# Ledger of designs, part 75: designed miniproteins, single chains, continued (5)

Each design is a single chain, and the fold is of that chain. pLDDT is the mean over its residues in the fold that is shown.

## One batch from the design tools (miniprotein)

Design m18593
Fold by ESMFold2-Fast:
Structure m18593 (fold): chain A 80 residues (1-80)
Amino acid sequence: AMAERLKQLAERLKQIEEWREKNKDLIDFFLDAVEEAVRAMLEWARENGNFSPQVLADMERALADFEAYRAQKKAEEAAK
């Protein structure tokens, strides 16, 4: 039973990798929307004042790390 589920997961992982390669533009569009949403949430959190400084710092770091990662990936793809 579990062996069959692991086989299905391996097949799905291959499909996801192929889908990612074929749909880079759609993925980038989705990720741009996610970054925009997180940025809006951070601005709301800063204005509202209901979040601990630690939570705000963690959210800001996560967004910055994600944006840096995407910028690096875009630069690598543009160089090829």
Scores: mean pLDDT 72

Design m18594
Fold by ESMFold2-Fast:
Structure m18594 (fold): chain A 100 residues (1-100)
Amino acid sequence: NIEKLIEELNISIENIIELLEKYDPETAKQLKELYKKFKEYVEKKDYEKALETLEEIIKLAKEAFKKLMTEGKLTPVEAAALAVEISALYFLRTLLKKEI
């Protein structure tokens, strides 16, 4: 069910953006731009381009996570939450690839 996978992806992306806005607002801004592009491709049913954009989102979120962990800015709870959401994106991406 592509629609449900997209809903779950939107939730995880939005949660990542919200958390990153506190500590890395510039990366959060870049993620918002990629998220807008992702939603546009989904609306057009261009799932191949949506997947490419999702890969960019995952890469940027992972890089931001590594940076914030190195800087010691995240609480243990925030670090766990961000790691869970990034893991959710990987899982949902794998499921979305099977539907395309």
Scores: mean pLDDT 88

Design m18595
Fold by ESMFold2-Fast:
Structure m18595 (fold): chain A 67 residues (1-67)
Amino acid sequence: DKEKKKKADELAKKAEEELKKGNYVEAAVLASQALMIDPTNKKAAEVLKKALEKLGQSPAAVDIHVA
């Protein structure tokens, strides 16, 4: 239990650092992994949301929908 929280916190911290560097795809992947381990990890959820918002502004994110 506490081991899983620690692992999720470490992944969330790495995701936050990637988000800070502008590596939004990597930040989203790491935050998603943290949430798979601990769905209640607030930091991972916040990083994932911010990373996806940044990715949603890219043409690649829009192309799935616009044809």
Scores: mean pLDDT 74

Design m18596
Fold by ESMFold2-Fast:
Structure m18596 (fold): chain A 75 residues (1-75)
Amino acid sequence: DAEAVAEYQRIADKAAASEDPEVAETFLLMIAAIAKLDGNPAAAAVVYRKLAELSEKHGNTEQAERYRKAAEELA
C-alpha cells in the first residue's frame, strides 16, 4: 500500500546514497527483490526507477532503459 511504498522509497534513497555505485545498485536490487517477495509491485517499481536513475547517472543508458521498463511493468 501507499505506506509500504513510502517505506521502500526511504530505504531506496538511503541505499542510493552509498558512495560506491556498485554497492548502491546491489542494495537496490536486493530491496526490489524483497518488495516483490512482499507482494508489493508498486514498491518494487519505485526501487527500479531509482536503479534507472543511478544507471543513467553513471552512463549506463542501456541498463537504465531496462530498469525503467521493469518499473513500468510493475506499476
Scores: mean pLDDT 80

Design m18597
Fold by ESMFold2-Fast:
Structure m18597 (fold): chain A 78 residues (1-78)
Amino acid sequence: MSKEEKLEAIKNAAKYAAELKAQGRDAAAIQVMRKELEDLGVPVAADEAAIAAAVRDYLLNELGASEEEVKEIVETLK
């Protein structure tokens, strides 16, 4: 996958996780984000704070995403 494809995949996973949380399916939302990160080679604990931190670190350090893009994605996960 290109960096752009990886960024779009994370954005789509975050949107889907947000929809699951809106339905009261918080555990399913956590699993969606964990699977996406694990598929990208980023293993993470089944913890919302750990997932948010892993997403932020991956976007900034591996994909070179802007601070604004990172904030939008992380805010979607809240």
Scores: mean pLDDT 80

Design m18598
Fold by ESMFold2-Fast:
Structure m18598 (fold): chain A 94 residues (1-94)
Amino acid sequence: SAAEEQAEQQDRQHLQALLARIQQLRANSAATEAQIRAQAEALGLDPEQVLAQFRKALDTQTQILEIYLNTPDKEKALKEAEELAKKVEEELKK
């Protein structure tokens, strides 16, 4: 229906905006990573571990957004994104 097509277009625009925001965070990565490192050190945390978790979160979210943007079949895109998200979640529980 026209309403479903409009909803899909809005979802696509939202996903593109989120991807652009992640790309901005990556472009400013040196400044962002320096801030994360300084805060981690101030809290007595391992800055390398905190940075690794931050990078993994950005990479995972980027991959999920790219699946949705590049896969025309919405059902297939949802399945692939969910499988990736579950794999990452299970790895983090270890």
Scores: mean pLDDT 78

Design m18599
Fold by ESMFold2-Fast:
Structure m18599 (fold): chain A 64 residues (1-64)
Amino acid sequence: DDDYKKAIDDLDKQIETIRALQAAGRVPADVADEAIADYQKQKQKIAQGDQQTLDDYFSRKSVP
């Protein structure tokens, strides 16, 4: 529901940010590609109903 949508939206924004940094030459292409692939994998698992991946995502976001 809301948590699911929020996680997917946030991951999309992170992918967009990494792509923008790569385009600006601030991040190496290999690092950007790996990060984007990891975010997309997390989105796919969440979309498939992987509750553990969703829980892990929010656990990381709660760390200061």
Scores: mean pLDDT 76

Design m18600
Fold by ESMFold2-Fast:
Structure m18600 (fold): chain A 55 residues (1-55)
Amino acid sequence: SVDDQLAALDAAEKAAIAQVKADMDSQGVSQEDKDQVLADIKKQFDARKAAIRAS
């Protein structure tokens, strides 16, 4: 169902953000660059969720 697909994307987004944040923290990435990368990831998942809702 659409709801199941959205729930799966929410779980995937949370996991992706946690992993990328941990990787950037270990690499000493600046807070400004971290914020930009995380914002871009959220934007990508928001677009996918919008596409599913539109179907």
Scores: mean pLDDT 86

Design m18601
Fold by ESMFold2-Fast:
Structure m18601 (fold): chain A 74 residues (1-74)
Amino acid sequence: PTSVTTITLPNGGTLTIDPLGAFTYKNDKLEVTGKFEGNEAKIDVVGEGEETLYFPNGSKVKLKPGKDIKVKIE
């Protein structure tokens, strides 16, 4: 099944993950577009401030404003 998964996170943000490993995250401060690449994610972050995005599997990435940022998945 090629289903998109949408999750509301504890900080009130909405995380959407597609079956190809692309994801989006949006809250009142940030809009994030990203894609998983192995044990890293390539992300674009629009907005202000820094946040930690927690995925449902317990992994996390640190978000800060910028484009074409590679971050490690912890």
Scores: mean pLDDT 76

Design m18602
Fold by ESMFold2-Fast:
Structure m18602 (fold): chain A 99 residues (1-99)
Amino acid sequence: SSKTKTSSTDSAGIKGEFESDDVEGKSKGTLTSEKTGLTLEVEVEVGNGELKIEIKLYDKEGNLLEGKSYEAGKEEEELKKANEEALKWIKEAIKKLIE
């Protein structure tokens, strides 16, 4: 299928939602913590020979606290670095989400 949407809630109070669109080359993941009220959004877009990763952290009221974007072209080394840096930022954001 061209579109997929999945949601789950952990007993620890972390709600996860994931959406992908294979036709548009877009995927979005959202994690919300009941403990902190923070929401982490990660969007990945692949198209026109480019990778774009957008990461955003929101407060309880939906105000943007932090945001980071990574872009890489067709070079494998650039793609690897963008993915590694995005993953590191996501790990640090998750720590803030659950602390």
Scores: mean pLDDT 74

Design m18603
Fold by ESMFold2-Fast:
Structure m18603 (fold): chain A 109 residues (1-109)
Amino acid sequence: SKIEKLLLAAEKIAKLNLSFAQQVAAMVYVAHQLGLSAEEVYEAGLLAEDPEISAVLLYAGYSLKHKKLYLDEKLTNYIPLKSVEDALSVLSPEEREKVEEIVKEVLSL
């Protein structure tokens, strides 16, 4: 299912040594590539057994719903999401390439 692909992507992204904000941004991008709604991303967060992965997915779902990429856990700092590509602005070119490789891998399943 698309939710299983999102959860697999979240586990792979968690291994990239990204900041919390960068992981949220990456998951916003992955969710869009998988055609998932904010509600489906939030549901995946509730289903995740790892608390760190759960938190990233819940914040990604919240960011998609409000069209704001939240940069901190307190929801006080954010980047407006005019497009999903705006989420990638917090990633370096090398980090973006790694996220895009994960997207290609999970889409091939």
Scores: mean pLDDT 85

Design m18604
Fold by ESMFold2-Fast:
Structure m18604 (fold): chain A 110 residues (1-110)
Amino acid sequence: MSPVELFRMGLEMARTIYKISPEFAKRLLEMLEKVYAAKDPRRLFGDAMELPEEFRDRALALAVGILSQPDPLKFAKALLAGLYYVLGEREKAKELAKEIGVSDEEFEEI
């Protein structure tokens, strides 16, 4: 998968999550920021268990999905970049997308 394809996948997941539940999207962003800082996607399991009941199953399913990827940390970065983009944090989205290999030009065309 190319860096742009990975970012587009993360962005579409983020858009879908935000459309279904803006509150869950914000909680997920906070959890993924912790994952990014720690460089450990397994943190999502522990953090998911601390969420209100209505979000736990979705967060746990997403954690399983992330950990099932060939590069879980890179996939988590792509989803975090997508969440930043959807929530209006465009500069943070751009910098994180660049870290996974998306050029500034490629980002502006999305």
Scores: mean pLDDT 83

Design m18605
Fold by ESMFold2-Fast:
Structure m18605 (fold): chain A 63 residues (1-63)
Amino acid sequence: MKEEKLKEFRERARKLGRELAGAPTSAIVQAAQAFRDEAIKAGLTEEEANELGRLVVSEALRG
């Protein structure tokens, strides 16, 4: 159950990051924080949520 959710959230994080490519750093950070909060509400751990937030930022900076 948690493994499936984490997989889906990782895929969504990558997509969100790509959509944020070229956005201001403040917007990228804000979106990553919002996504992190959504992950926690969905039942993921703080560690998993922090990984997802970093993934959004990483993808946005690469795109």
Scores: mean pLDDT 81

Design m18606
Fold by ESMFold2-Fast:
Structure m18606 (fold): chain A 77 residues (1-77)
Amino acid sequence: EELLEKYINTLREKAKEAGLSDEEIDKVIRVLKLYFEYLKTGNRKLAEEAMKLLEQLSDTARDIVLEVLGKLDEEID
């Protein structure tokens, strides 16, 4: 939970700096939460939902969330 909150804050800051809308910020945070839950549970459906949501994002939003997900994946394996 604490680790997730840290990454949510990092993602929110990066997204705001990039000029993303509040709606896009909410979507990128949702992707992060889905992927975090997938890493904890191994439930592939959560990863599939996160990937589908990624396809709905702008290129800028997608790049930001993928960078943050890469860092999260390194900490959790």
Scores: mean pLDDT 79

Design m18607
Fold by ESMFold2-Fast:
Order: sequence, then structure tokens, then C-alpha cells
Structure m18607 (fold): chain A 71 residues (1-71)
Amino acid sequence: MEVTVVAGSGLTEEEVKKATELINKYLAEGKSLKEAADLAAEELDKRVGIADVDEENNTVYIVDVEKGTLP
């Protein structure tokens, strides 16, 4: 199942794409959406944080932890 990633301000298209790719990779390995998001965050630039995980809608909200606003 493909996750929907919603980004706040301050993140580039490349950062959103990388986050989506990593989350989908961990989901394919059998991780839960929250586990996949947490693992993806550890591999991403420290500036990218997880703001919320909506398991009912398979949606992950990401933000720039230094300057971003919520999506």
C-alpha cells in the first residue's frame, strides 16, 4: 500500500520524495506505518521531522523541524 506524505513549508520536493520512498520501503518490509515513519526519519536529514501519523488514512505529515509550519 502506498503512503500519502503531506509536507509543511520549508521542505523541498526532493526531501518529500525521499521521505515517501523510505516509508514505502519499510512498509514493504512489514513495518507498521508509525514504525516506518520513525525509521524513515532516522535516515532523513535531521531537519525533517514527523509531525503526525494518520494510520486510518495511511498518511504521514512531515515538517521542517527548524522553520516549518504544520501542513
Scores: mean pLDDT 76

Design m18608
Fold by ESMFold2-Fast:
Structure m18608 (fold): chain A 74 residues (1-74)
Amino acid sequence: SPLDEIKEELEREMEKILAEAKSMSKEELQQRVDELERRLLGLMLEHELTPEEMAEVGKLFREKLAEIEKAFEE
């Protein structure tokens, strides 16, 4: 399923960002997250995901972003 593949890609890439977060500057972290968000949006549009499926991807993205932000706080 394109939805499952996009969710797995999101999870994999966010996990990489989280693992590298402490070695990145705040600017590098923001650029990495922004690039991932743009790529995921492109994939969702290319695979013609339903609004419900896009909402599911967006929810997972927000959950993973909160985890990264928490890890980056001193």
Scores: mean pLDDT 82

Design m18609
Fold by ESMFold2-Fast:
Structure m18609 (fold): chain A 98 residues (1-98)
Amino acid sequence: SDSAALLAALRAHPHAHLFENFPSSAEFPNWSDIVDNPVDLAFIEGVARGSTLEDTYALLRLMFDNVHKFFDADSPLAKAADALAAVADAVLARLRAA
């Protein structure tokens, strides 16, 4: 599926592992106080089979937006999120053009 192709492209990124189970409550116990809708790559991958390409992309955008709500823009995690967002945008454009 197009959703599977989008997720496969993100998983190929060297920093994708940072978002697989993100964030752990042990590392960021106040995450749920700042983020109302927590999502990670494992959750998105689990629902992608029943979701459109657009819905899968929207969940990825939500995950990246959550990172920017919690972390400073100069943080390593925010920079990794920006890099993965650029990959997602490029893949989405290619899949829509096909």
Scores: mean pLDDT 79

Design m18610
Fold by ESMFold2-Fast:
Order: C-alpha cells, then structure tokens, then sequence
Structure m18610 (fold): chain A 72 residues (1-72)
C-alpha cells in the first residue's frame, strides 16, 4: 500500500527532474527500475493467486486508478 505510493511518488519526482542534471537522471532511472520491479512482483503474486488473465485485468485497473489519483 504505502510502499507502492512511495515508489510512484519517487518515480513522478524523478520524471519531473530527469533532465535537470546527470544525478537527477540517475535518480529517475533508479526509481523507474524500482517501480518496475514492484509492478512485476505484484503481477507475479496476482498470477499465482488468480491466474494470468485476471492478474492482467487487475493490474490495468490499478494503473488507471493510480493515474486518476495522480491527476486529481
């Protein structure tokens, strides 16, 4: 829950500042990898519990909900 929100916030901050310096780009690249790893972990856990098709649907719904929350 909170870990996922923190990863998304760090990714957003990194994305905003990626072009400001080499250090900012490195921070963005790290945040992108960490968020990607978290999403992969969630997908694998959901696939084990609910199967691939249901896991994909849940991940898409989660991504849309996160996008709407970020844009609000």
Amino acid sequence: GEEALRAVAEFAEGLKNRDKSPEAKERYDRARKELGDLIDGLYNAMTKRYGKEEAEKALLDFGEAARQAYEA
Scores: mean pLDDT 74

Design m18611
Fold by ESMFold2-Fast:
Structure m18611 (fold): chain A 81 residues (1-81)
Amino acid sequence: AEEVAEKATEEVKKIIPQLTEEQEEKLRLGIKNLYLKLKEGEITEEQAFEALKEALISLGASEAQAEEAAKKVVEIILKEL
C-alpha cells in the first residue's frame, strides 16, 4: 500500500509539478486509501479514476492534468493488485 502510494505520487508530480510538499503528502495518503478500497472491492476502477481526478482538481490541477495523472495512478494501482 505505502510503496504503491509513493510510486503513484511521484508519477503525479511529473504531470503536476506545481504540487507543494504538503499537497504531495495529502495525495499520497489519499492514494493509499484508494488502493485499499480497490483491493477490498469497495469501489470500481471507474470510481477510483473519478475520485482521483476530482481530488487532483481540488489540489489545483487543470482538468487535463488531473485526467492524465488520475489515469496513471489507476494504472499503477491495478498493476499491484
Scores: mean pLDDT 82

Design m18612
Fold by ESMFold2-Fast:
Structure m18612 (fold): chain A 77 residues (1-77)
Amino acid sequence: MTAEELEEWERKLEEALEAGGIPREVLADAKSPREATAALLREAVARLRDPADLERLRESLPLLSPETQAAVREGLA
């Protein structure tokens, strides 16, 4: 990832956090874009309350990368 790509990604992430109402503290321990994405995914999954949404997420797990699957499993715990 170039420095310019990282800066643009960080800006977009801040905008998304403000729009989604997700606390910035969720990202406090993230040291990279990958860690920040995993932290956001864990938080989003943890906030799912609809059983149908949880079932759809479980059905899609085999289609996701191993890193994404791990983040989803952590959010479900």
Scores: mean pLDDT 62

Design m18613
Fold by ESMFold2-Fast:
Structure m18613 (fold): chain A 94 residues (1-94)
Amino acid sequence: SQEEVLAEINARLDALLREVEARLREAKALQSSDPARALALIEEALALVRETREEVERLIKQHNMSPRDARLALGSLEGLEQLLERERARFLAE
């Protein structure tokens, strides 16, 4: 059902957010002592967001999800990607 697909998407987004937050926290802790590892953690988080976006886009297409639900899910992913791109830029500027 569409409700089951939306629940799966939301579960994937929740898991992604936890993984991204954990990597960002570790990256911030390592910024001064190991900036190369800190940058790698941010790049890993970006890769996870992009992989999750491709999977979410696939689920949206296969199950003909409503435009509203699709926009909410993809908007959350875009927001995370933009946040991580800003953090990456800060590390590269230092």
Scores: mean pLDDT 87

Design m18614
Fold by ESMFold2-Fast:
Structure m18614 (fold): chain A 69 residues (1-69)
Amino acid sequence: APPSLAAAKAGLRALIAEKHPDAKPDDEVLESLAAMVRYIALHTGESIAEALDPKRVEEALKKREEKWK
């Protein structure tokens, strides 16, 4: 079944806590990243865990940090 946004957000929060413990993204940033992870999973047919590639997450997080006002 296609992953829900809530499931993607939960998985992303866990990954950030493991790989970037100093990162404290707010709910808006997490929701944006979760939407990206969900999009990748749906587009590639991957699970949320497979779509949570640390490299892709880091790139998306950096992009969001640059756009943060």
Scores: mean pLDDT 65

Design m18615
Fold by ESMFold2-Fast:
Formats: C-alpha cells, sequence, structure tokens
Structure m18615 (fold): chain A 71 residues (1-71)
C-alpha cells in the first residue's frame, strides 16, 4: 500500500467515525434536526477533502436521507 492510498483510507475512516458518532448521538437524544445539520457540515468538509472519501460521502447522504424520513 502506497502513502497516497493509506492517506485516502485514513481520511475516509475518520469521516466514517464522525458519521457513526453523529448517528449514535441522534438515536440517543432524538435530536434529528441537529444531527442533519452536523451531517450537512460534515458533507461540505468531505467534498472539500483532497483525499478520496467517496464511501464517507455516500454514507453521509444516506444518513441525511434516513434522518429526514424521521422528521
Amino acid sequence: MDEETFENEVADAIFLIQIAVIKVAAERTGNYEEAIKELEKLRKQARESPYDVTDALKAIEEEIKRLKEKL
């Protein structure tokens, strides 16, 4: 594995962890509106990332859709 591949995988993993934290907090608190706001901010950060974070971007979009269905 080269350094570029490693950096992409680490960046993607960090975003996936942040998504998981937001999801767990939303499920525990029921504050889906705040969770959507945090995910939209995270989506902007992921889109501005110089690394390949495609899996994280997909996960963010799916979670935003899921939470909006609960509103």
Scores: mean pLDDT 83

Design m18616
Fold by ESMFold2-Fast:
Structure m18616 (fold): chain A 97 residues (1-97)
Amino acid sequence: MKEKVEELVERANEVADWLEKQGRKSDARSVRTLAENLKEAVEKGDYKKAAEYARQLADHLRRVAETDKSLSPELRQRIRQTAEEAEKVADELEKKA
């Protein structure tokens, strides 16, 4: 579980870096904040709160991928994959809560 959360946080931060390079600074900031909150909640053993942050991360990423037509196809695919991973992590965290 912790390893999957760490992997998700790393992938979310990569997506945030790419969004920032595309001029999407607000979306990059939101993604980084949600990833940080997720990590902190897991470190504190608050799996319910961690699941909520993982779901919020998935929802935000999905919205960015669907609404921002200026993103490259490669970045859009990476964002969608990261959103799916966040949903799976949220489901696993809910089972721990």
Scores: mean pLDDT 85

Design m18617
Fold by ESMFold2-Fast:
Structure m18617 (fold): chain A 91 residues (1-91)
Amino acid sequence: MVEEFAELLEKLFTTPDPEEGKKLQEQIWELLAELLGVSVEELQDLNFTPDAETQERIAAVEERLTPAVEAGADVREVMVRAVEVLAEKKA
């Protein structure tokens, strides 16, 4: 899953086709929704509030990513690391 997410991100940033880019973006949203245990619609909701378990997983991601962000890591690298931590906590 994490490797698949990284590959989708790379294709999204390198694809010259906007229609292909939109499909890749949808696939990325689907993978994130699966990892968080929510729907894509819930993730895209302006008022989305994750449950306590999902909030704990997000907090663990934030704690592990803070050193990388402070070191000036690329946003894409930070996103891949976030997915790694989320996948690691998925039962």
Scores: mean pLDDT 66

Design m18618
Fold by ESMFold2-Fast:
Structure m18618 (fold): chain A 92 residues (1-92)
Amino acid sequence: AEAERRRRVTQALLDGLRKALEILEKDPSNEQKAREAFAEGVAEALRILGAPQEVIDAVRDAIIAGTPLSPEAQAAYDAAMRTAREVVAAQR
């Protein structure tokens, strides 16, 4: 159960990053749309991890705006990134 949840978190983050990179590959000036694509991937990862909606919204909005995260939002973001790093480092 936990292993599958961690893989889904990683997939959501990688899908968001891939979409952001595809947007920038087509038009490097389209940074806003690329940030929005990545933010949606992060939001989905946080949703899978069971983060409160307020925290998910705060992380998404901060990424889109390029603003600093609150301590609670930063902790949630760091947890998602740590999960993805652990999955990528482990056996697929």
Scores: mean pLDDT 84

Design m18619
Fold by ESMFold2-Fast:
Structure m18619 (fold): chain A 74 residues (1-74)
Amino acid sequence: MMDPPEVLLAQAQKALEEGDLWSAIRLGEALHRAGALEDAIRVYEQTLRAAREQGDEEAAERAEEGLREAREAL
């Protein structure tokens, strides 16, 4: 069963607060699959910012890809 977008967004915000960038990326992907494109964009933008601040180049690249795909789908 796919979680509702509101639950996915809350989980993504918690992951970002905890510095868990990879969980935030997965939740952004889940939001995109659920059709919550604006929420997915927001999660990816926040994840990208956090990844750049932490120097996590792999997380930044993945967040940039997700952000591009979500914007193209909007």
Scores: mean pLDDT 84

Design m18620
Fold by ESMFold2-Fast:
Structure m18620 (fold): chain A 61 residues (1-61)
Amino acid sequence: EEVEKLKKEGVKYVIGEANRGRSLYRAYSLAKAVGATPIIPDLYDFEKAEEIKKELEKKGY
C-alpha cells in the first residue's frame, strides 16, 4: 500500500538518518521499491542531506 502510494506521488528521494543498521536498510529498500534515490547522510546530518538533494536536483535527478 505505502509503496504503491509513493510511486503514484513520484517520490524522487528517500533520506535516511544512519549509514548502518535497520534504518539504512529500510530507507534503501523503500527507495529501490519506489524508484527513488536513497540519500544516507553521515553523522545524522540532515543539513548535509538537504544540500545533496539540491545538488542532485540541479543535475536533473
Scores: mean pLDDT 63

Design m18621
Fold by ESMFold2-Fast:
Structure m18621 (fold): chain A 74 residues (1-74)
Amino acid sequence: MSALEQARAELERLREELIARLRADPSTPVSEVTAELNRAYAELAARYPGIPEEELERLVLEQMHALLDEQARL
């Protein structure tokens, strides 16, 4: 599995965990869940410096948009 595929899988798992947190506590501020996703971006960039920055940014934005869309439907 490529570094890019690993990063995508890790971000997808994180999004699922954050949505589970929102379902358990719907009062959780969306800013807290987006901050966790931004932290994951920084960690992935440090762990996988071989991934092009634009590709990693695109993956994070995809997950962030999906998270915000799911949060709005809770």
Scores: mean pLDDT 79

Design m18622
Fold by ESMFold2-Fast:
Structure m18622 (fold): chain A 88 residues (1-88)
Amino acid sequence: MSGLSEEEAEVLNEIIAYAEEHAETPEEAAMMASAGVTAFLRGREAGLSLEEMREAGLRAIELARERGATPEAAGRAAEEAFREVLER
């Protein structure tokens, strides 16, 4: 991912690893990681801190998993997690 700082890239890798650790299948891991990465990048665009971006990413993975890790669930989870962190 060009344009990310080293610290941002490390947090993104942590988010992806978290999704892989908590998924039952590679397809679920991909959907959960997609939710986490989307929430992280939206937080970055909004000027959130690295800690807030990490929180949004991990929260998005949790929400996507709870909702069955579909593409629709992943998109909704990313948006919801981003809003939760933004409102703090």
Scores: mean pLDDT 83

Design m18623
Fold by ESMFold2-Fast:
Structure m18623 (fold): chain A 85 residues (1-85)
Amino acid sequence: AAEEAELQARIDRLYKEVKEIMKEVSDLIKQGADPEKLKEISENVKKAIEHIERARQAPVDEARRHLDEAESYLKKAKEIIEELK
């Protein structure tokens, strides 16, 4: 159904964002960025991935809530990355 297709598109987008964040984290590690900030980014990414995985196994309404949480965690990770630039 259309809702399942929309949720799958959100999951695919979030996995793409995770890949982009992981690439930026790799670059920041090479630049000698603050280890505490790098740890905070990693913890937010881990939480986002946990929510994406839960969304994949959940009914549509619960999946939406989990994807909203994943988006929130990735936003926090991106904000920390911008602080380190």
Scores: mean pLDDT 87

Design m18624
Fold by ESMFold2-Fast:
Structure m18624 (fold): chain A 85 residues (1-85)
Amino acid sequence: HMEFEKEDLIRAVKALKNLVDGDDYEIDFEAASKIPKEILEKALQEYIDKLNEMGGEETKKKVREALEKAGVSEELIDYLVSQIK
């Protein structure tokens, strides 16, 4: 439950990075899969912190929609959305 799959974290990083940058970045999945989970989680926190500056309710909805579209697990979506103000 506190342990998220690496692939799930990678999908979330891509979704949030694209949301923050307004671009369509492709992550090298092979390279990303070799990154420790802790590093991926820290990257997610940095994007969440950036998104928090945009506003509460609308940002929360956009984050959830982007993560759902990217195929991120409901558990990870709920965790990340809970970090939004």
Scores: mean pLDDT 75

Design m18625
Fold by ESMFold2-Fast:
Structure m18625 (fold): chain A 74 residues (1-74)
Amino acid sequence: MSPEEILAGIRRLIEERAATLSESELRLLVADYLREHAAGLSAAEVRALTEEAQRIVEETMARRGIPREVLPPG
């Protein structure tokens, strides 16, 4: 599975589960998904993918309840 495919799977998981799980539960679910599917990737690829996945979780949770007034457009 490519990094792009794993990331697409993570986005799907977050969309499907974000309504029912807390941020911590989503982070654990995403981490478990990464371990399952990223076993064939290099350490550098796993690191980059983990960072991007965490950003998606944080972005999703922020949009659900925590506004950031200092976030500029663009």
Scores: mean pLDDT 73

Design m18626
Fold by ESMFold2-Fast:
Structure m18626 (fold): chain A 61 residues (1-61)
Amino acid sequence: DPAERDARNVEIVKDANRAIKALEQGKWDEAEKIVKETAEKYGLSEEQREQILESLRFAAA
């Protein structure tokens, strides 16, 4: 269902924004927890999870 995938993508973006905000505040543990929880919810691999974390670190730097 396209509507269900769109809603899922919106939630992923919201979680990404929360992780970025935590990184901006220097709360790396909180950002990592958000990424892990998002990865578990949406069935992302460990490799994809690490790639997201590295991208967030780069964006926050």
Scores: mean pLDDT 73

Design m18627
Fold by ESMFold2-Fast:
Order: structure tokens, then C-alpha cells, then sequence
Structure m18627 (fold): chain A 108 residues (1-108)
């Protein structure tokens, strides 16, 4: 996983989220949500471990869509990050997301 792929994952997640809940586009930024960032980081880590990083945009979009509907990807992401002692903060840059994804992937 590269910083460019992390930015694409955040973009795809946001598109999926706003597709399910367009009314939040001007009031909620997934990049500024620790829960949304956790969902993106766990998606990146899981796909890296599975060797299918090429699916990152599609899976990230789906994670965002599901989070807008029921919060499941954020909930699971936060649970995994807490289980492995990895701290997620709002507004992390692409390089920080790659670092966290690699740290999580090493523990999976």
C-alpha cells in the first residue's frame, strides 16, 4: 500500500458514504472522523494481507456506503485497532494512514 493508494481509498470511502447519505456531504468529513479513518486503515491492512490491493477502491467505497447505512465498517475497524493497540486520530495524512495500515497488517 502506497500514500497514493491511501488517498484513493479515502476518496472512494467518502464517495460511498455520500452515495448512501448525500445530506451529510457538507457537514461530515470522513477524513476528520477517527471511526471512518479506522475503517479505511483496516480495509487497507486486510487487502494488503490478502494480496488483493487492486480491490482497494471498490472495497473502500463499499465500506463507506455500509458505514453511512449502519456504521459496521467503522465499528469493526475501531474494534481491531483497539485490540492491537493502534491509535487513530482525525485528519491523519496519507503517509500516516499507510504506516498504521502496515502496522495493523503485521499483526493480522
Amino acid sequence: ITPEQAEEALRAYSEGFYSANPSLKDTFDPRESASSVAAVVTTMATLEVSGVEDLLPQVSYTAGFLDAVNGISSHMGRQLMEQYGIRVEPGMDAEELVRLARELAAKL
Scores: mean pLDDT 83

